Designed miniproteins, single chains, continued (2). Designs and how they scored, part 40

Each design is a single chain, and the fold is of that chain. pLDDT is the mean over its residues in the fold that is shown.

## One batch from the design tools (miniprotein)

Design m5449
Fold by ESMFold2-Fast:
Structure m5449 (fold): chain A 89 residues (1-89)
Amino acid sequence: GMDEERAREAAREAAERGAAAARRAAEEAGVGEEAARRAAGTGAGIAGAAGGAAAVYGKAEGAEAGREAAEEAARRAEEAARRAAEAAL
């Protein structure tokens, strides 16, 4: 059904935004390129997991709730990227 396809698409977009945000946050934190790549990978994993959760939530609560969950996932991924970059130093 369209609900499942829409939720999966939203989760994918959330993961992509989370990964990009994590990458930028790590680079802005002044870490080296390799550390920034590792942080982006960690952020992408967190965003992917959170995106999955958002997809499920979106099915139950609708598109608006799914979007809100996706935005929160992106914020968490950004913070996780900063922490991962710090730990790599």
Scores: mean pLDDT 64

Design m5450
Fold by ESMFold2-Fast:
Structure m5450 (fold): chain A 86 residues (1-86)
Amino acid sequence: DLAEAVAAGAEKAAEDAEEILKLAKEYGLLTEELEKALKEVIELAKEAAKAAKAGDFEKVKELWEKIVKLIKENKEILEKLAKLME
């Protein structure tokens, strides 16, 4: 089922973002910009899962494009965090 698969992928994206947020906070590596970006990704991913379960794939596409844009806009911060965690 495509809707179930897309919803599961979106739910996992939200869980992964929550785990990154938790680990970054625990290690004192959270910038305000990264925290805001991760929280927005979590919210958008949860909305995408809900839209997928409703069969609204146009909404899923719109929400996923917003997630991709947030990741691109915060790529430098995410890359810096990855380097600092290493």
Scores: mean pLDDT 78

Design m5451
Fold by ESMFold2-Fast:
Structure m5451 (fold): chain A 92 residues (1-92)
Amino acid sequence: SKIAEEAAKEAAESLTESGAKGKAEVEGTKVTITGENSPTPAMMGALSGAVAGELAGGKAEVKSEGETITVTIEGESEEIAAESARAVAEGL
């Protein structure tokens, strides 16, 4: 949905503001937010964001490989995925 795409873009921008190279993609009920070359503040922000995403009703998982952090959001519906992604962006 457009709302999920806008939220994902905002989350990627928040990661970039924290010193990472932020990217985001939306596929139906799944939103993936990636921070490359992430300093500690970006990684901590992603963890906080994932918690906010789960509190908003989505399923949020965080994976860290070296300096790359990935937050994956899975919603029961596209609307839940969008709300969860927005909560992640605000939690970053």
Scores: mean pLDDT 82

Design m5452
Fold by ESMFold2-Fast:
Formats: sequence, structure tokens, C-alpha cells
Structure m5452 (fold): chain A 59 residues (1-59)
Amino acid sequence: MEDEQALEEMKSLIERYKKNAEKAKTEGKDSLASYYNGLIEDMERALKEYEEQLKKLKE
């Protein structure tokens, strides 16, 4: 399903943001690191909600 591909794309994007956050922290860019950490938290929350929606579609 196209929904499964969207799920994998979200997981890939979260991984990319985690790498960007670590790089920003290493470079002393605290504001940028906090920004990416916020995006990661929001996306992980959205991912959980999306997984629940996929379960509902299987009903």
C-alpha cells in the first residue's frame, strides 16, 4: 500500500533529522539542535498516530 511507503519515508526522515541534530550539537549550534529535536518529537508522535490509523483501516 502507498500508506506503507509513507510510513517508511517518515522513519527515514526521522533518522535524517537525528543525524542533523547530532551534527548541530557537535558544531555548537544549540538552537538548530533544539529545532531538529522538536521536529523528531513531533514526527514520532505523528508516526504513532499514523500506525493507529493503519490499524483502524484493517477493521
Scores: mean pLDDT 79

Design m5453
Fold by ESMFold2-Fast:
Structure m5453 (fold): chain A 60 residues (1-60)
Amino acid sequence: LKELSEKYQKLLDEYVELIRKMREARAAGDEEAYQQYLDEAKKVGEEITKLFEEIRKALA
């Protein structure tokens, strides 16, 4: 459980950083960079959801 929680915190930190990069890319008018960060954020979001399901199962 603690190892899963640590992974969850790291994924959240990575997700927040990607959102920040998306905002910077959009402000700069860099559509290419924005799309890349958006795609990466979606993948991280899926990993967060998957890890949350694993934590939920471990607590059941």
Scores: mean pLDDT 81

Design m5454
Fold by ESMFold2-Fast:
Structure m5454 (fold): chain A 80 residues (1-80)
Amino acid sequence: GPGAAAVAAEGRRGAAGELSADETVAATLAAAEASGSVEGQIAAGAAAVAAGVARAVGESDEEAARLAGLAAVKAAEGMS
């Protein structure tokens, strides 16, 4: 749906190194909020979890952003 697609678009920006980890999580959450969709919220949640796990294991901000972005895209793709 449109909400999942919007979250995936922001996730791709994070995965491409265009956003920090915090910016990637914030952008995916903002896209999910704007859409009001459950699928968008799930995909944004996947980004937040991936960023948290990356930080917990000592990954760089760049890698945390990449993992958060990829998690959002993968979750959104699975619901489309």
Scores: mean pLDDT 83

Design m5455
Fold by ESMFold2-Fast:
Structure m5455 (fold): chain A 88 residues (1-88)
Amino acid sequence: EKEEILKEIDKAIAEETDPARRLVLEVVKESIEEGVSEKETLGRIGKALLEYIGASLEEAEKALKNAAGLTTPKDRLAAIAAKYLKEA
């Protein structure tokens, strides 16, 4: 039965184009293969997502600093900020 679950996850990973969702599926697959608990799996997912978000925030901050260094137009800073904001 674990083998059936792993096959379904492999199909989901192959079909998934969203990098964050794919990351979650890959962490779930690895956790099932290792036989870890659901609680440990959730902890691993949380850590992986925080690391992914941290990298995204670092790139956003770098882009804003570069724009501020090269130009002072408010429109450019607003456009860069908007690029990293998503409707919830």
Scores: mean pLDDT 64

Design m5456
Fold by ESMFold2-Fast:
Structure m5456 (fold): chain A 91 residues (1-91)
Amino acid sequence: MKEKAEKVKEFLVSYAREQAERLRDRLIAAGVPKETADRIAEELFKLGEEYADVVARIIEKGEWTPEDVERLAEIDERVSRVLAEADALMA
């Protein structure tokens, strides 16, 4: 399961990087200052890395713990807040 966990983590991190880069480009195109766009994109990417770590841990263990579920819910809430901030800046 370690090899499967590593592959999934690599995929999720790569996907998170692409999403963060695209968000940064969209923010800049909408007239958001580069410093702000970079900060928001970095926050989104960091949350994507945290998500990938939790998912990889779940795959390696072969089970979901309450702690893992709470951590994913916390990350999802933080992602939603970052995206809402980005949307407000582009409005």
Scores: mean pLDDT 86

Design m5457
Fold by ESMFold2-Fast:
Structure m5457 (fold): chain A 106 residues (1-106)
Amino acid sequence: SDDAATDARLAAGTARLLEIADRAEPALGAALRAALEELGGLRGFRAAVQRALAVADEAARARILEALGELARALAAVQADPDDPAAASAYAEAFLAVVEAVRAAL
């Protein structure tokens, strides 16, 4: 269900995540950038999450949903203070936690 509007939104989302990586602690920013490159940006991240949720057992699904909740809270903190490097670092940690939960479910 990828159309031009979805493609543009996911590309814009990927660019915003790379901006967060640039503001994060260098090792966390590098890890976030590497994860995005490996996954194929936000599009690949979304696809990996959807695949993991489709095949995960109840416990693995709960872990993924908890990690996604933390990621949503970390994004809200970055949006509240875009210049805060601590918020950017917390976002990178939360994103990497989702990636780990997704990989563990696959």
Scores: mean pLDDT 87

Design m5458
Fold by ESMFold2-Fast:
Structure m5458 (fold): chain A 71 residues (1-71)
Amino acid sequence: MSLEEIEAELVELGRRYLEEARKMLKDPNASPEKLLATVTVALFASGFDPELRQEALELAKEADKKIEEMK
């Protein structure tokens, strides 16, 4: 497996984690720690796709707001 193939798999993983984080944002019973971890993985994995990175950054802001509201 080449580095480029690994990076493509990371981007795909980032998309999957981004979708899971979106579901957790809509779930009132979602753990704040699990939400933060899921968003962090999405941000890291999306580093090789600028469009996905932008979506992940926007989701991270929404996750931060939800976590603050849960305090």
Scores: mean pLDDT 78

Design m5459
Fold by ESMFold2-Fast:
Structure m5459 (fold): chain A 76 residues (1-76)
Amino acid sequence: GREAVEKAIEAVNKGDKETSKKYADLAERIARELERQGRYDEAAEIFEKVSDIYEKLGDTERAERYRKRAEELRAR
């Protein structure tokens, strides 16, 4: 999960929005799998980073959804 987030952030910093979205999608899938395994804190950390990536991409609505998801998982 962490490597996918790091690659997404690197892509955003280089202005490669398409590559950033691909790695953010991969990170989201990994976070969902961690959640399914009961690893809620690890899943929440990845969703928080995915939220930051979408905020940097200007997708505020998607960023807010992932941030709320992370808060929900940390509350468990």
Scores: mean pLDDT 82

Design m5460
Fold by ESMFold2-Fast:
Structure m5460 (fold): chain A 64 residues (1-64)
Amino acid sequence: SDAERSGRAAVEAAERGDAAAAGTAAWQKGLVSGNLELGRKGVEAGVAGDAEGAARYGVEAARA
């Protein structure tokens, strides 16, 4: 699927600078796809204030 569609919530949160929301979206995608490591990395990036990194992990989790 298109990367933006697969990780839409995480990307939208990152675009507004909301790293915590981007990390949460990545974790939800990790739970749905079964790729918990990518979801966990997304949350860690979100806590660190790395909205772009959190969104990237969310997109990757959605592909798994």
Scores: mean pLDDT 72

Design m5462
Fold by ESMFold2-Fast:
Order: structure tokens, then C-alpha cells, then sequence
Structure m5462 (fold): chain A 78 residues (1-78)
């Protein structure tokens, strides 16, 4: 998807409090658009979803293996 489609998807997932979909779009942006400034959306994810979102965001920022929840969300996309 385009950066704009991924950003729109992430924003809508946050609005709908859909954690799995939000993590899916966040992962897509992080992998395909690593130079995109999404700090505002990251802050919204942490505010809406709490420690779960913080843990996943930190994993991607540090190049670590994604959490089990992120892996499960990725599988659900297949």
C-alpha cells in the first residue's frame, strides 16, 4: 500500500480502538516507509492501547523481534 493508505489505515484503527489492525498498519509503515515521521500516531497508539503498544513500538525501534501479539496479528493478515 502507499504511505498515505497505511497512515489512513493506522489512524482509523486507532480511532476504532482496533489494536490488531493498528499494529498491522504500524508494522507496514515501519518496514516499507522507515523514514516516515509517525511520532504523533505512535503517541496516540500508546495513549489508546497502553503498554501493549509501547512494547511493540519499542521492539521495532530497537530492531528486536516483534512481540507474540504482533506475530499473531501478522498471521491473521494471511
Amino acid sequence: PSLQQALDGLQNAIRNRDFGRAMQYFSTIYVYYPDADISSLENQMIRVFGSGAQGIINAYRNGAVPSQDTVQDGINML
Scores: mean pLDDT 71

Design m5463
Fold by ESMFold2-Fast:
Structure m5463 (fold): chain A 58 residues (1-58)
Amino acid sequence: DIKKKRLELRKKLLEKIRELEEKLKKAETDEQKQKIQDEMQQLAKDFTDQEFKLHSEG
């Protein structure tokens, strides 16, 4: 069950990163690009924290 949750978490992360990458390509200002990059970093950090918690619980 935990392994299945990890795989689903990774798939969702990859999908969200792809969406943000597309937004980043269309962003014209450095401020817009920075905001999108901050969202990507937040997603990566949240994923890492959740992955670590699942590992420690499993």
Scores: mean pLDDT 78

Design m5464
Fold by ESMFold2-Fast:
Structure m5464 (fold): chain A 66 residues (1-66)
Amino acid sequence: MTLRVTHTGSVTHHTGLVLRLIGDPNVEVEMEGPDTFRVTHHGSEEEARALYEELAADPDVEVEEL
C-alpha cells in the first residue's frame, strides 16, 4: 500500500508523526515536501490498512491512497 500523507498540525505533532512513520520497520518514507510524505507499507494488508485508518482518524493529517 502506498499513501500520500500531508500534515497540517503543529510542529510537535509533525515530529511525532515523522517518528511514528520512520520507527515502523514495515514503512518506507519519502519526503515530497516539508509536510508531505510518500509512505509505502511492506507489511501485511491488515497492518497496512490499520496504518491508513490510524492516519485517516487524525484531524491534522490528510491521507490519500495512491
Scores: mean pLDDT 80

Design m5465
Fold by ESMFold2-Fast:
Structure m5465 (fold): chain A 52 residues (1-52)
Amino acid sequence: GDSDRRRLIEEAVRRGFMDPKVQRALQEAIERLERGEISIEEAIEMIRNASN
């Protein structure tokens, strides 16, 4: 839902939105979440791991 997408965007902003790795992880996380392939918690973790 809209709240889940907002949470992913907020996490990406925290991790450095200008980082191409974070941008890629955000796109993939949104796509996989919308397809029902992952949970919101897994989607957030993908973005967190992209900044390390």
Scores: mean pLDDT 78

Design m5466
Fold by ESMFold2-Fast:
Structure m5466 (fold): chain A 75 residues (1-75)
Amino acid sequence: AALEAARANAEEVLARTGDEDWATWVLASGYRGIRDNARRKARGETGGAGGRPVKELSPEEVERAREEVARAEAE
């Protein structure tokens, strides 16, 4: 899942560089991206380039996006 991928990327950076600050930044950036994308989907927008709605999401997709927002904000 997206949260697991963000954590895996941070762990890889730490293992490769030994830089805890860099790894923390990678993790935080991943979480911000997940949160922002999930919030956009929760509004019924996908893949919009800074203000253009693309397609209206199905109720199931909106529900998944809301769950992603909750998970990203909890972590």
Scores: mean pLDDT 59

Design m5467
Fold by ESMFold2-Fast:
Structure m5467 (fold): chain A 62 residues (1-62)
Amino acid sequence: SLEEAEKLYEEGLKAYQDGDYVRAAKLFSRAAQLFAEVEGPDSPRTREAGRLYREAVEKARA
């Protein structure tokens, strides 16, 4: 599950860099959920994935 979270996070970063903010938001959301399940909601990786999810959502709406 941690390996899956890391893969989703990396795919989210690539989507974000490509300007595909809708895809990035979905990937970061799934990564944040998996990081929270493994490491807890306050882990640095959970918080960073959640932050990038919110940024991607904002970019997708613009």
Scores: mean pLDDT 87

Design m5468
Fold by ESMFold2-Fast:
Structure m5468 (fold): chain A 60 residues (1-60)
Amino acid sequence: MTEEQFELEVESALYYIKAAIHKLEAERYRKRGDFEKAEQSYKEAETLIKKANELDEKAK
């Protein structure tokens, strides 16, 4: 593993973690009846997952 590959893997992992946090926020908003904020948080999570996947592919 090169240092560049390791850095990309770490960055990808951080984006996956951020996506998981946004999904948890979305569930909390939904539980409170704030459906608009819940949908926005889910959309943010999807964007972060896409970025994580792109970085993961670059690390290969």
Scores: mean pLDDT 82

Design m5469
Fold by ESMFold2-Fast:
Structure m5469 (fold): chain A 99 residues (1-99)
Amino acid sequence: MKLIAYVAQTDDESLAVVVDEETKIVLGVGHAKGRLSPEEAVRLALKDAGLEDWEVDEIIEVSLDTAYAYEIQYAVDKAILKHNPKETELKKIYEEAKK
């Protein structure tokens, strides 16, 4: 697994997204408010991904628009994953009601 962190920063915030380069899946997003270092945003993104003991292989500085595009992708992927478990639970309830 190759982890790349894409980081964007403004005067008020830093936003980092951690991506698995092999699968192109966004694993986590870190948003640091105030004048925190980009490293803090990357640390929060790794923690969000459940990879807090891991280090990224590469850090790439990107525009804020690019970072927001990845954050939107993460939200969409997370929503899709959340939808599938609910359908499975509804199927179980339906099968139990059929007995």
Scores: mean pLDDT 69

Design m5470
Fold by ESMFold2-Fast:
Order: sequence, then C-alpha cells, then structure tokens
Structure m5470 (fold): chain A 94 residues (1-94)
Amino acid sequence: MEIERLPPQTVTSKTVTITVRVRTEDPAARLAVYVEIDGKRELARQAVAQGPEATLTVTITVDKPATIKVYVAEYRLGEPPRLLGEAATVKVVP
C-alpha cells in the first residue's frame, strides 16, 4: 500500500480542503483518514477502496493558527485502525 504524501503547505484560509490518494494492494481495503490539530487526532472520513486507487477528501476548519496533520489508516473489521502514514501537513496562519 502506497500513500501519496503531499508537500508541506502554508495557507491563510481558515477552511482547508485536503485530498489524499492511496494505492491499495487490496482493492476492497477499508480506509480511514485522521486529522490531528493541536495534538488532538479525530476520525475525519472512512471509505472502501473500489480498485487499486482510492481518493479521500477532507475539509477542516480552524479558528486560530494551527498545524494540521492528516494521516491514513487501514481499518479492518474487529481491529483498531492501523496507521499507514502521514499524507499531509498544513500550517494555517490566517
């Protein structure tokens, strides 16, 4: 499984849209996107891959300067999510 890692970005908008692309070895892999802001990590989106590639888009709104980190995990039935890696880091300086 391969995650397309986006280059670090700095943005001035309080609303950030991040698109992550994952190449899967399992065409039916269950994927989860986690967003970490100020040390707090939360589930943002889940999707099932329908083929060797999956594209997941998340929209994040912050009210203050923050560093947003986006992680991709594989989710298996009855198991905790397995982190695959960091897909993006975005610094917000509105």
Scores: mean pLDDT 78

Design m5471
Fold by ESMFold2-Fast:
Structure m5471 (fold): chain A 88 residues (1-88)
Amino acid sequence: DVEEKNKEKIKELEEEIKKDPKNAKAWRDLGIYLAQLGKLEEAEEYLKKAIELDPKDAESWYALGVVLDIMGKEEEAQEYFDKFDELS
């Protein structure tokens, strides 16, 4: 079950962040799994944290762009996709 797997992965990532709150990849992965569950506001928050911690992680910029696009923030989403292209 994809939803059960995502929930278990979220729990693992939350524990990783508790141990190392500067782990940008864990914040990014947590944001992506939350987005897959439709928790778009939480996904946006955590992906912004990932970018704050590692602004060169192109995947975090892309993931946040996708979340913003789903939320109807198309102009803002395009800025994040442009940054992904710059970093790739």
Scores: mean pLDDT 86

Design m5472
Fold by ESMFold2-Fast:
Structure m5472 (fold): chain A 69 residues (1-69)
Amino acid sequence: MDEKIKKINLAFFEYVDPEMAEEIRKLLEEGNIEKAIELARELLEKIKKERPEMVEQAEQAVKDLESLK
């Protein structure tokens, strides 16, 4: 498993939706980076609605995932 993947902070995603965060982690472990980014973006939209105070941290996590491409 790539060290870059291990350093991606999914904690805010786990706090809002632990099932979706686990699916993102599985996709990353399988090397399906594109699908992981899609789900992270969907979860970011949920965070914007339910926990707007966490948006900056969640956006950073999505950017970190996009940097894996």
Scores: mean pLDDT 74

Design m5473
Fold by ESMFold2-Fast:
Structure m5473 (fold): chain A 83 residues (1-83)
Amino acid sequence: SKIWEEQGEEAAKQGKYVLAAKMYELAAEVSDKLKAAEFLEKAGDMYAKAGDKEKAAELYKKAAELYKEAGKEEEAAKALAKA
């Protein structure tokens, strides 16, 4: 959903990284596979900025799996490298 993405971007601008991550996770739930992978990678980036490296790694791995299923092998490799 565009509204979840916009709320995530606004929260990130305010330094509310955990809230931003949760908004991106909600956006992923209502998106197609490729967009879901992009949103889970953004959520991982937000958890990493919040200092939650374990949650970030988990989300990067999930994003990589979805990128691979969508045929985006280069994007999958980049997401996995962040984990």
Scores: mean pLDDT 87

Design m5474
Fold by ESMFold2-Fast:
Structure m5474 (fold): chain A 61 residues (1-61)
Amino acid sequence: SADIKALEEFMVNNGLAPFVEVDGVYDERARAAVRTFQRLSGLEVDGVLDEATRAALANPG
């Protein structure tokens, strides 16, 4: 999905996982990426693309 690709692009652009493949598939790798993004964004770390996580991906400021 677009959300997963945006998450993978965020991680690559921030040097967190420079070898992460942008494939758009939500699997254990994508869930781990969501947890990493949530930690960095100060969100609850649950590995779920909830409304708060999606809002942060769309508007990182």
Scores: mean pLDDT 66

Design m5475
Fold by ESMFold2-Fast:
Formats: sequence, C-alpha cells, structure tokens
Structure m5475 (fold): chain A 117 residues (1-117)
Amino acid sequence: MKIFETMTIEVNGKKIPVTVEIDLEKNEATITLHIPRGTELTPEQLAEAASKAVEEVKKKYPNIKKVRIQTVVDEDQADELIAALEKRGFKVVKKVPLYFDNPDAPKKVLITAEKEL
C-alpha cells in the first residue's frame, strides 16, 4: 500500500514544500523537495532541508528503513549539493541532466539520493 502526503520544511526562514510517497510494503519513503521559483537556497541549506524532511518522515512512520530524496537544482549547484548530502549520510544514486525545449531555460539537474535508517 502506498500513502501520499505533503509537508513544509523551513530552513533559514524559507519554506520548502515537500511531497512524500510512503511504500508500506517495502518500508521505504520517497521525499521530493520542491524549490519554489525565486527562492534562493544554498546547496548546504537544501541538504539541511532534506535531513529535516527525513526526520519528520521517521517520526510519523517509525518502521521506514530507507528514504530516497529527489530534488531539481541548477546545474552549477549540483556537485556542491551532492557533497553536502554525502556529509549528511546520503548516497547519491542519480544525477540526471534535464533539457527543456525553451533555449532560455536555465540548465537543471535532477538529484536522487538515498539513506538507510
């Protein structure tokens, strides 16, 4: 059975919407951080938000054994975010460039990281 929830994580006075998919059969959760347009977050602040989201999920679902974090960042911030997540015990499993048909769109990267609980 899968459960879908929403929450808001606050880092440095900035609110980050989060969606959570909980897989009760696997005891896994997928947490997606949605950075609002025009919200400036450092890679360190985004990694802090990911850690806070994991803590909130673990409080609500103590049986979760593994969490997966997903977020989209600017290409120039991706490597610093990976380093900040790894310092917090996450393992980065995917770094996927996102290309849009709009040539004026900034280059974005989807980062997926996992943590055993």
Scores: mean pLDDT 83

Design m5476
Fold by ESMFold2-Fast:
Structure m5476 (fold): chain A 114 residues (1-114)
Amino acid sequence: SLAERLREAVLAIAQDAADRYGLTPEERKKLLEYAQKLADEISRTVEEAEAAGLTPEEIAQRVIDLINKKKEEYKKKFSEKMKQAVDDMAERLIAAVRALLTGKPAGRAPPWLQ
C-alpha cells in the first residue's frame, strides 16, 4: 500500500541520514524513534485521506505539511548535527512523496521509491 511504502521510506531515509551525518548511538536512537513516530502519523494521514476520497495531489500536500510540522518539532529537541540530518531527511522524504503520488522525479528520491 501507499502507507506501507511511505513507512518504509521514512525508516530507510532516517537510517541513511544517521549514517551520513555520523550520529552517535544516542543521537541515532533519538532520530529513529522520531522517524517511527513520523511514519505512524504519515500512515494514519494517508489512510484517513484515502478514506475521505482525496486526490493524490491533496494527499501529497497533507503529508508534506505534516513532514514540515514534525521537522520543526524535531529540530527544537536536537543537536545542530541532528538538525542537519532532520533537514536532509525531510527534503528526501518530500521528494519521495511527490514522486510516489505525482509520478514526477524530484529531488534525491532513492531508486526503490520509484
Scores: mean pLDDT 82

Design m5477
Fold by ESMFold2-Fast:
Structure m5477 (fold): chain A 76 residues (1-76)
Amino acid sequence: SLEESLALIPQLPGIFGPYVAEEFLKLAQEKGLPTEELEKLLEEARRYYEEGRYDEAMRVAIEAAKLLIEKIKEKE
């Protein structure tokens, strides 16, 4: 499911870190979207993950993905 797929995002900062963040930011920039909110959410997710707060990391990462999807849909 989408929810299960998005739940893996909090693990990505530890496994693929800069590559995933770079892709999200690149997509936002290509669509002319502000990146500031997306950067804050990705940073929060990474911080929670580093602190061992996996539930919160997962929640924030899902919010970041939803924000990106919603903003892309608004522009299309």
Scores: mean pLDDT 66

Design m5478
Fold by ESMFold2-Fast:
Structure m5478 (fold): chain A 113 residues (1-113)
Amino acid sequence: MEVSIPAEHRQPLTPEQRRRVLDAVARQAEGYAASLVGPEFGAEIGRTVRDALEQGLSPEEVGRRVRELALKHGVDPETAERLGRYAASLAEIARALMRATPEQVDAFLAGAA
């Protein structure tokens, strides 16, 4: 409550580069979920991943939210667990990219777009 934000938490990326990273990982989550269940469900999973990453949630929490959402939609527990793990991995990648150089981010986006 009386702690200033450490300088080491500052991101080197522009707001546009950050949005592109979030968009790319959300699209990967959406595509994977859509391939397992369907396009409407995929779109909701993609939005959930994006929102959680924008909030700065941990990879574990991103995965938990995706798993919970899948279960709420009647997805099998095994498939829900797989989706949660995939979303957590994407969140780890997004966090790494948000701490990367602009050149590394551009290289990732060129390969992911």
Scores: mean pLDDT 77

Design m5479
Fold by ESMFold2-Fast:
Structure m5479 (fold): chain A 96 residues (1-96)
Amino acid sequence: ALGKLSSPRAFEEAKARLAADPNDAEAQLVLGTYYLLKGDYEKAIEWYKRAAEAAKDTDPVLAGLAYRNLAIAYRKMGKFDEADELLKKARELIKA
């Protein structure tokens, strides 16, 4: 199958981008999503936090998407209060 973000190809492309630019927020978001779909919520959280930090001052929509996906990972771990705060932050960044 072609063209899915959870594919081994998307993972390798994201790693190559991060080797060239360690602050590539889009590539960090792709890695977070890859780990989320694999059920590795701790690694997903790590990469989504990096993506949000890298994008916070330059791309508020991407930062908001990272916080929204971070909230999904926290909910999967039963951290509902932290997830709710992240969803509020995502909403403000996406609508800014």
Scores: mean pLDDT 82

Design m5480
Fold by ESMFold2-Fast:
Structure m5480 (fold): chain A 66 residues (1-66)
Amino acid sequence: MAISDEELLAAFGRMWAGLGNILESQGKLEEAAEAYRKAAELFRKAGDEEAAAEAEKKAEELEKKV
């Protein structure tokens, strides 16, 4: 099975978003915001603008709480 570069970038984006969610649940809002920003960059490189926008919005919401 071949995984494209776009699929790999999206997979890394999902891993960073998952990390952000875990950090947010632990109250580590600054670290969670950084993880979501990294996820947004990876999703954007993967061409998934919708997932990138959601991750960016989540990072912005967390930054407003700090």
Scores: mean pLDDT 81

Design m5481
Fold by ESMFold2-Fast:
Structure m5481 (fold): chain A 71 residues (1-71)
Amino acid sequence: SEKEEKRKKMAEKLAEEARKKAEEARKEGNEKAAELFEELAKYYEEGISLSDLPEEVVEKGREVAEELEAK
């Protein structure tokens, strides 16, 4: 269906963007952010929505945000 095709294309695009951000984070020395983006890319490729992410991935996102806010 059209909805299914759009979801697949969106997931592929988000996975590519997440991998690019992971590489950029690694280049800047932010290993936690790089790991988070790599996990997000994997979940996007598997078709998992953000609301269905494992609790561990959500917690890592919180940690990264906290570190960024701490400056």
Scores: mean pLDDT 70

Design m5482
Fold by ESMFold2-Fast:
Structure m5482 (fold): chain A 76 residues (1-76)
Amino acid sequence: MSDEEIVEELVKRLEEVFEKAKSPLEALRNYYRLLEEEYKRLSELYGEERAERILEEVAKRVQPKVDELGKQMLAA
């Protein structure tokens, strides 16, 4: 599987996590937990350097939503 395919799959999963969360805090907690779990999984499959590159790209793509969630937490 290409890095782009893995990134697209993880971004889709994170969008679902954000939509299904009951609060901005829950969404951010689930986001960081997913990143930690996927870092471990991808590191075992592809090595640490490739796992880091994939997750950095995922984080960049979801950053606008993460920023929105952070603002919602501060406004509550």
Scores: mean pLDDT 83

Design m5483
Fold by ESMFold2-Fast:
Structure m5483 (fold): chain A 117 residues (1-117)
Amino acid sequence: SAEEKIKALVEQAKEDVRLAADHAAGLVEREAPDQAAAVRAALEAFTAALEEILDDYVAGKISREEALARIDARVAELEAFAREVLPPDLHARLAGLLAGVRGLLASTLDEIDAIRK
């Protein structure tokens, strides 16, 4: 059913975001271990916020445009934090991972919208 397809897409997107966050946390643990705990906490908050945005979009509480705006705000917040606490090469690599997450979520929102139309 359409509902089952949407549920599967949301569960997959949530898992992909968690895997990306774990990859980013592992990268910081290797390259900047003194910052690892703070970055892990920020990534956990980021992941939780993105999951809530996906749930709100699926529930019809927010538009696709509002969901993307909220995702972009959370990405910008985490990028700003990384810029303050990480060396330039490492925060640039994290920014690349965040761009990948943003692209994945935008694609997921488009797929859900297409199923519902």
Scores: mean pLDDT 90

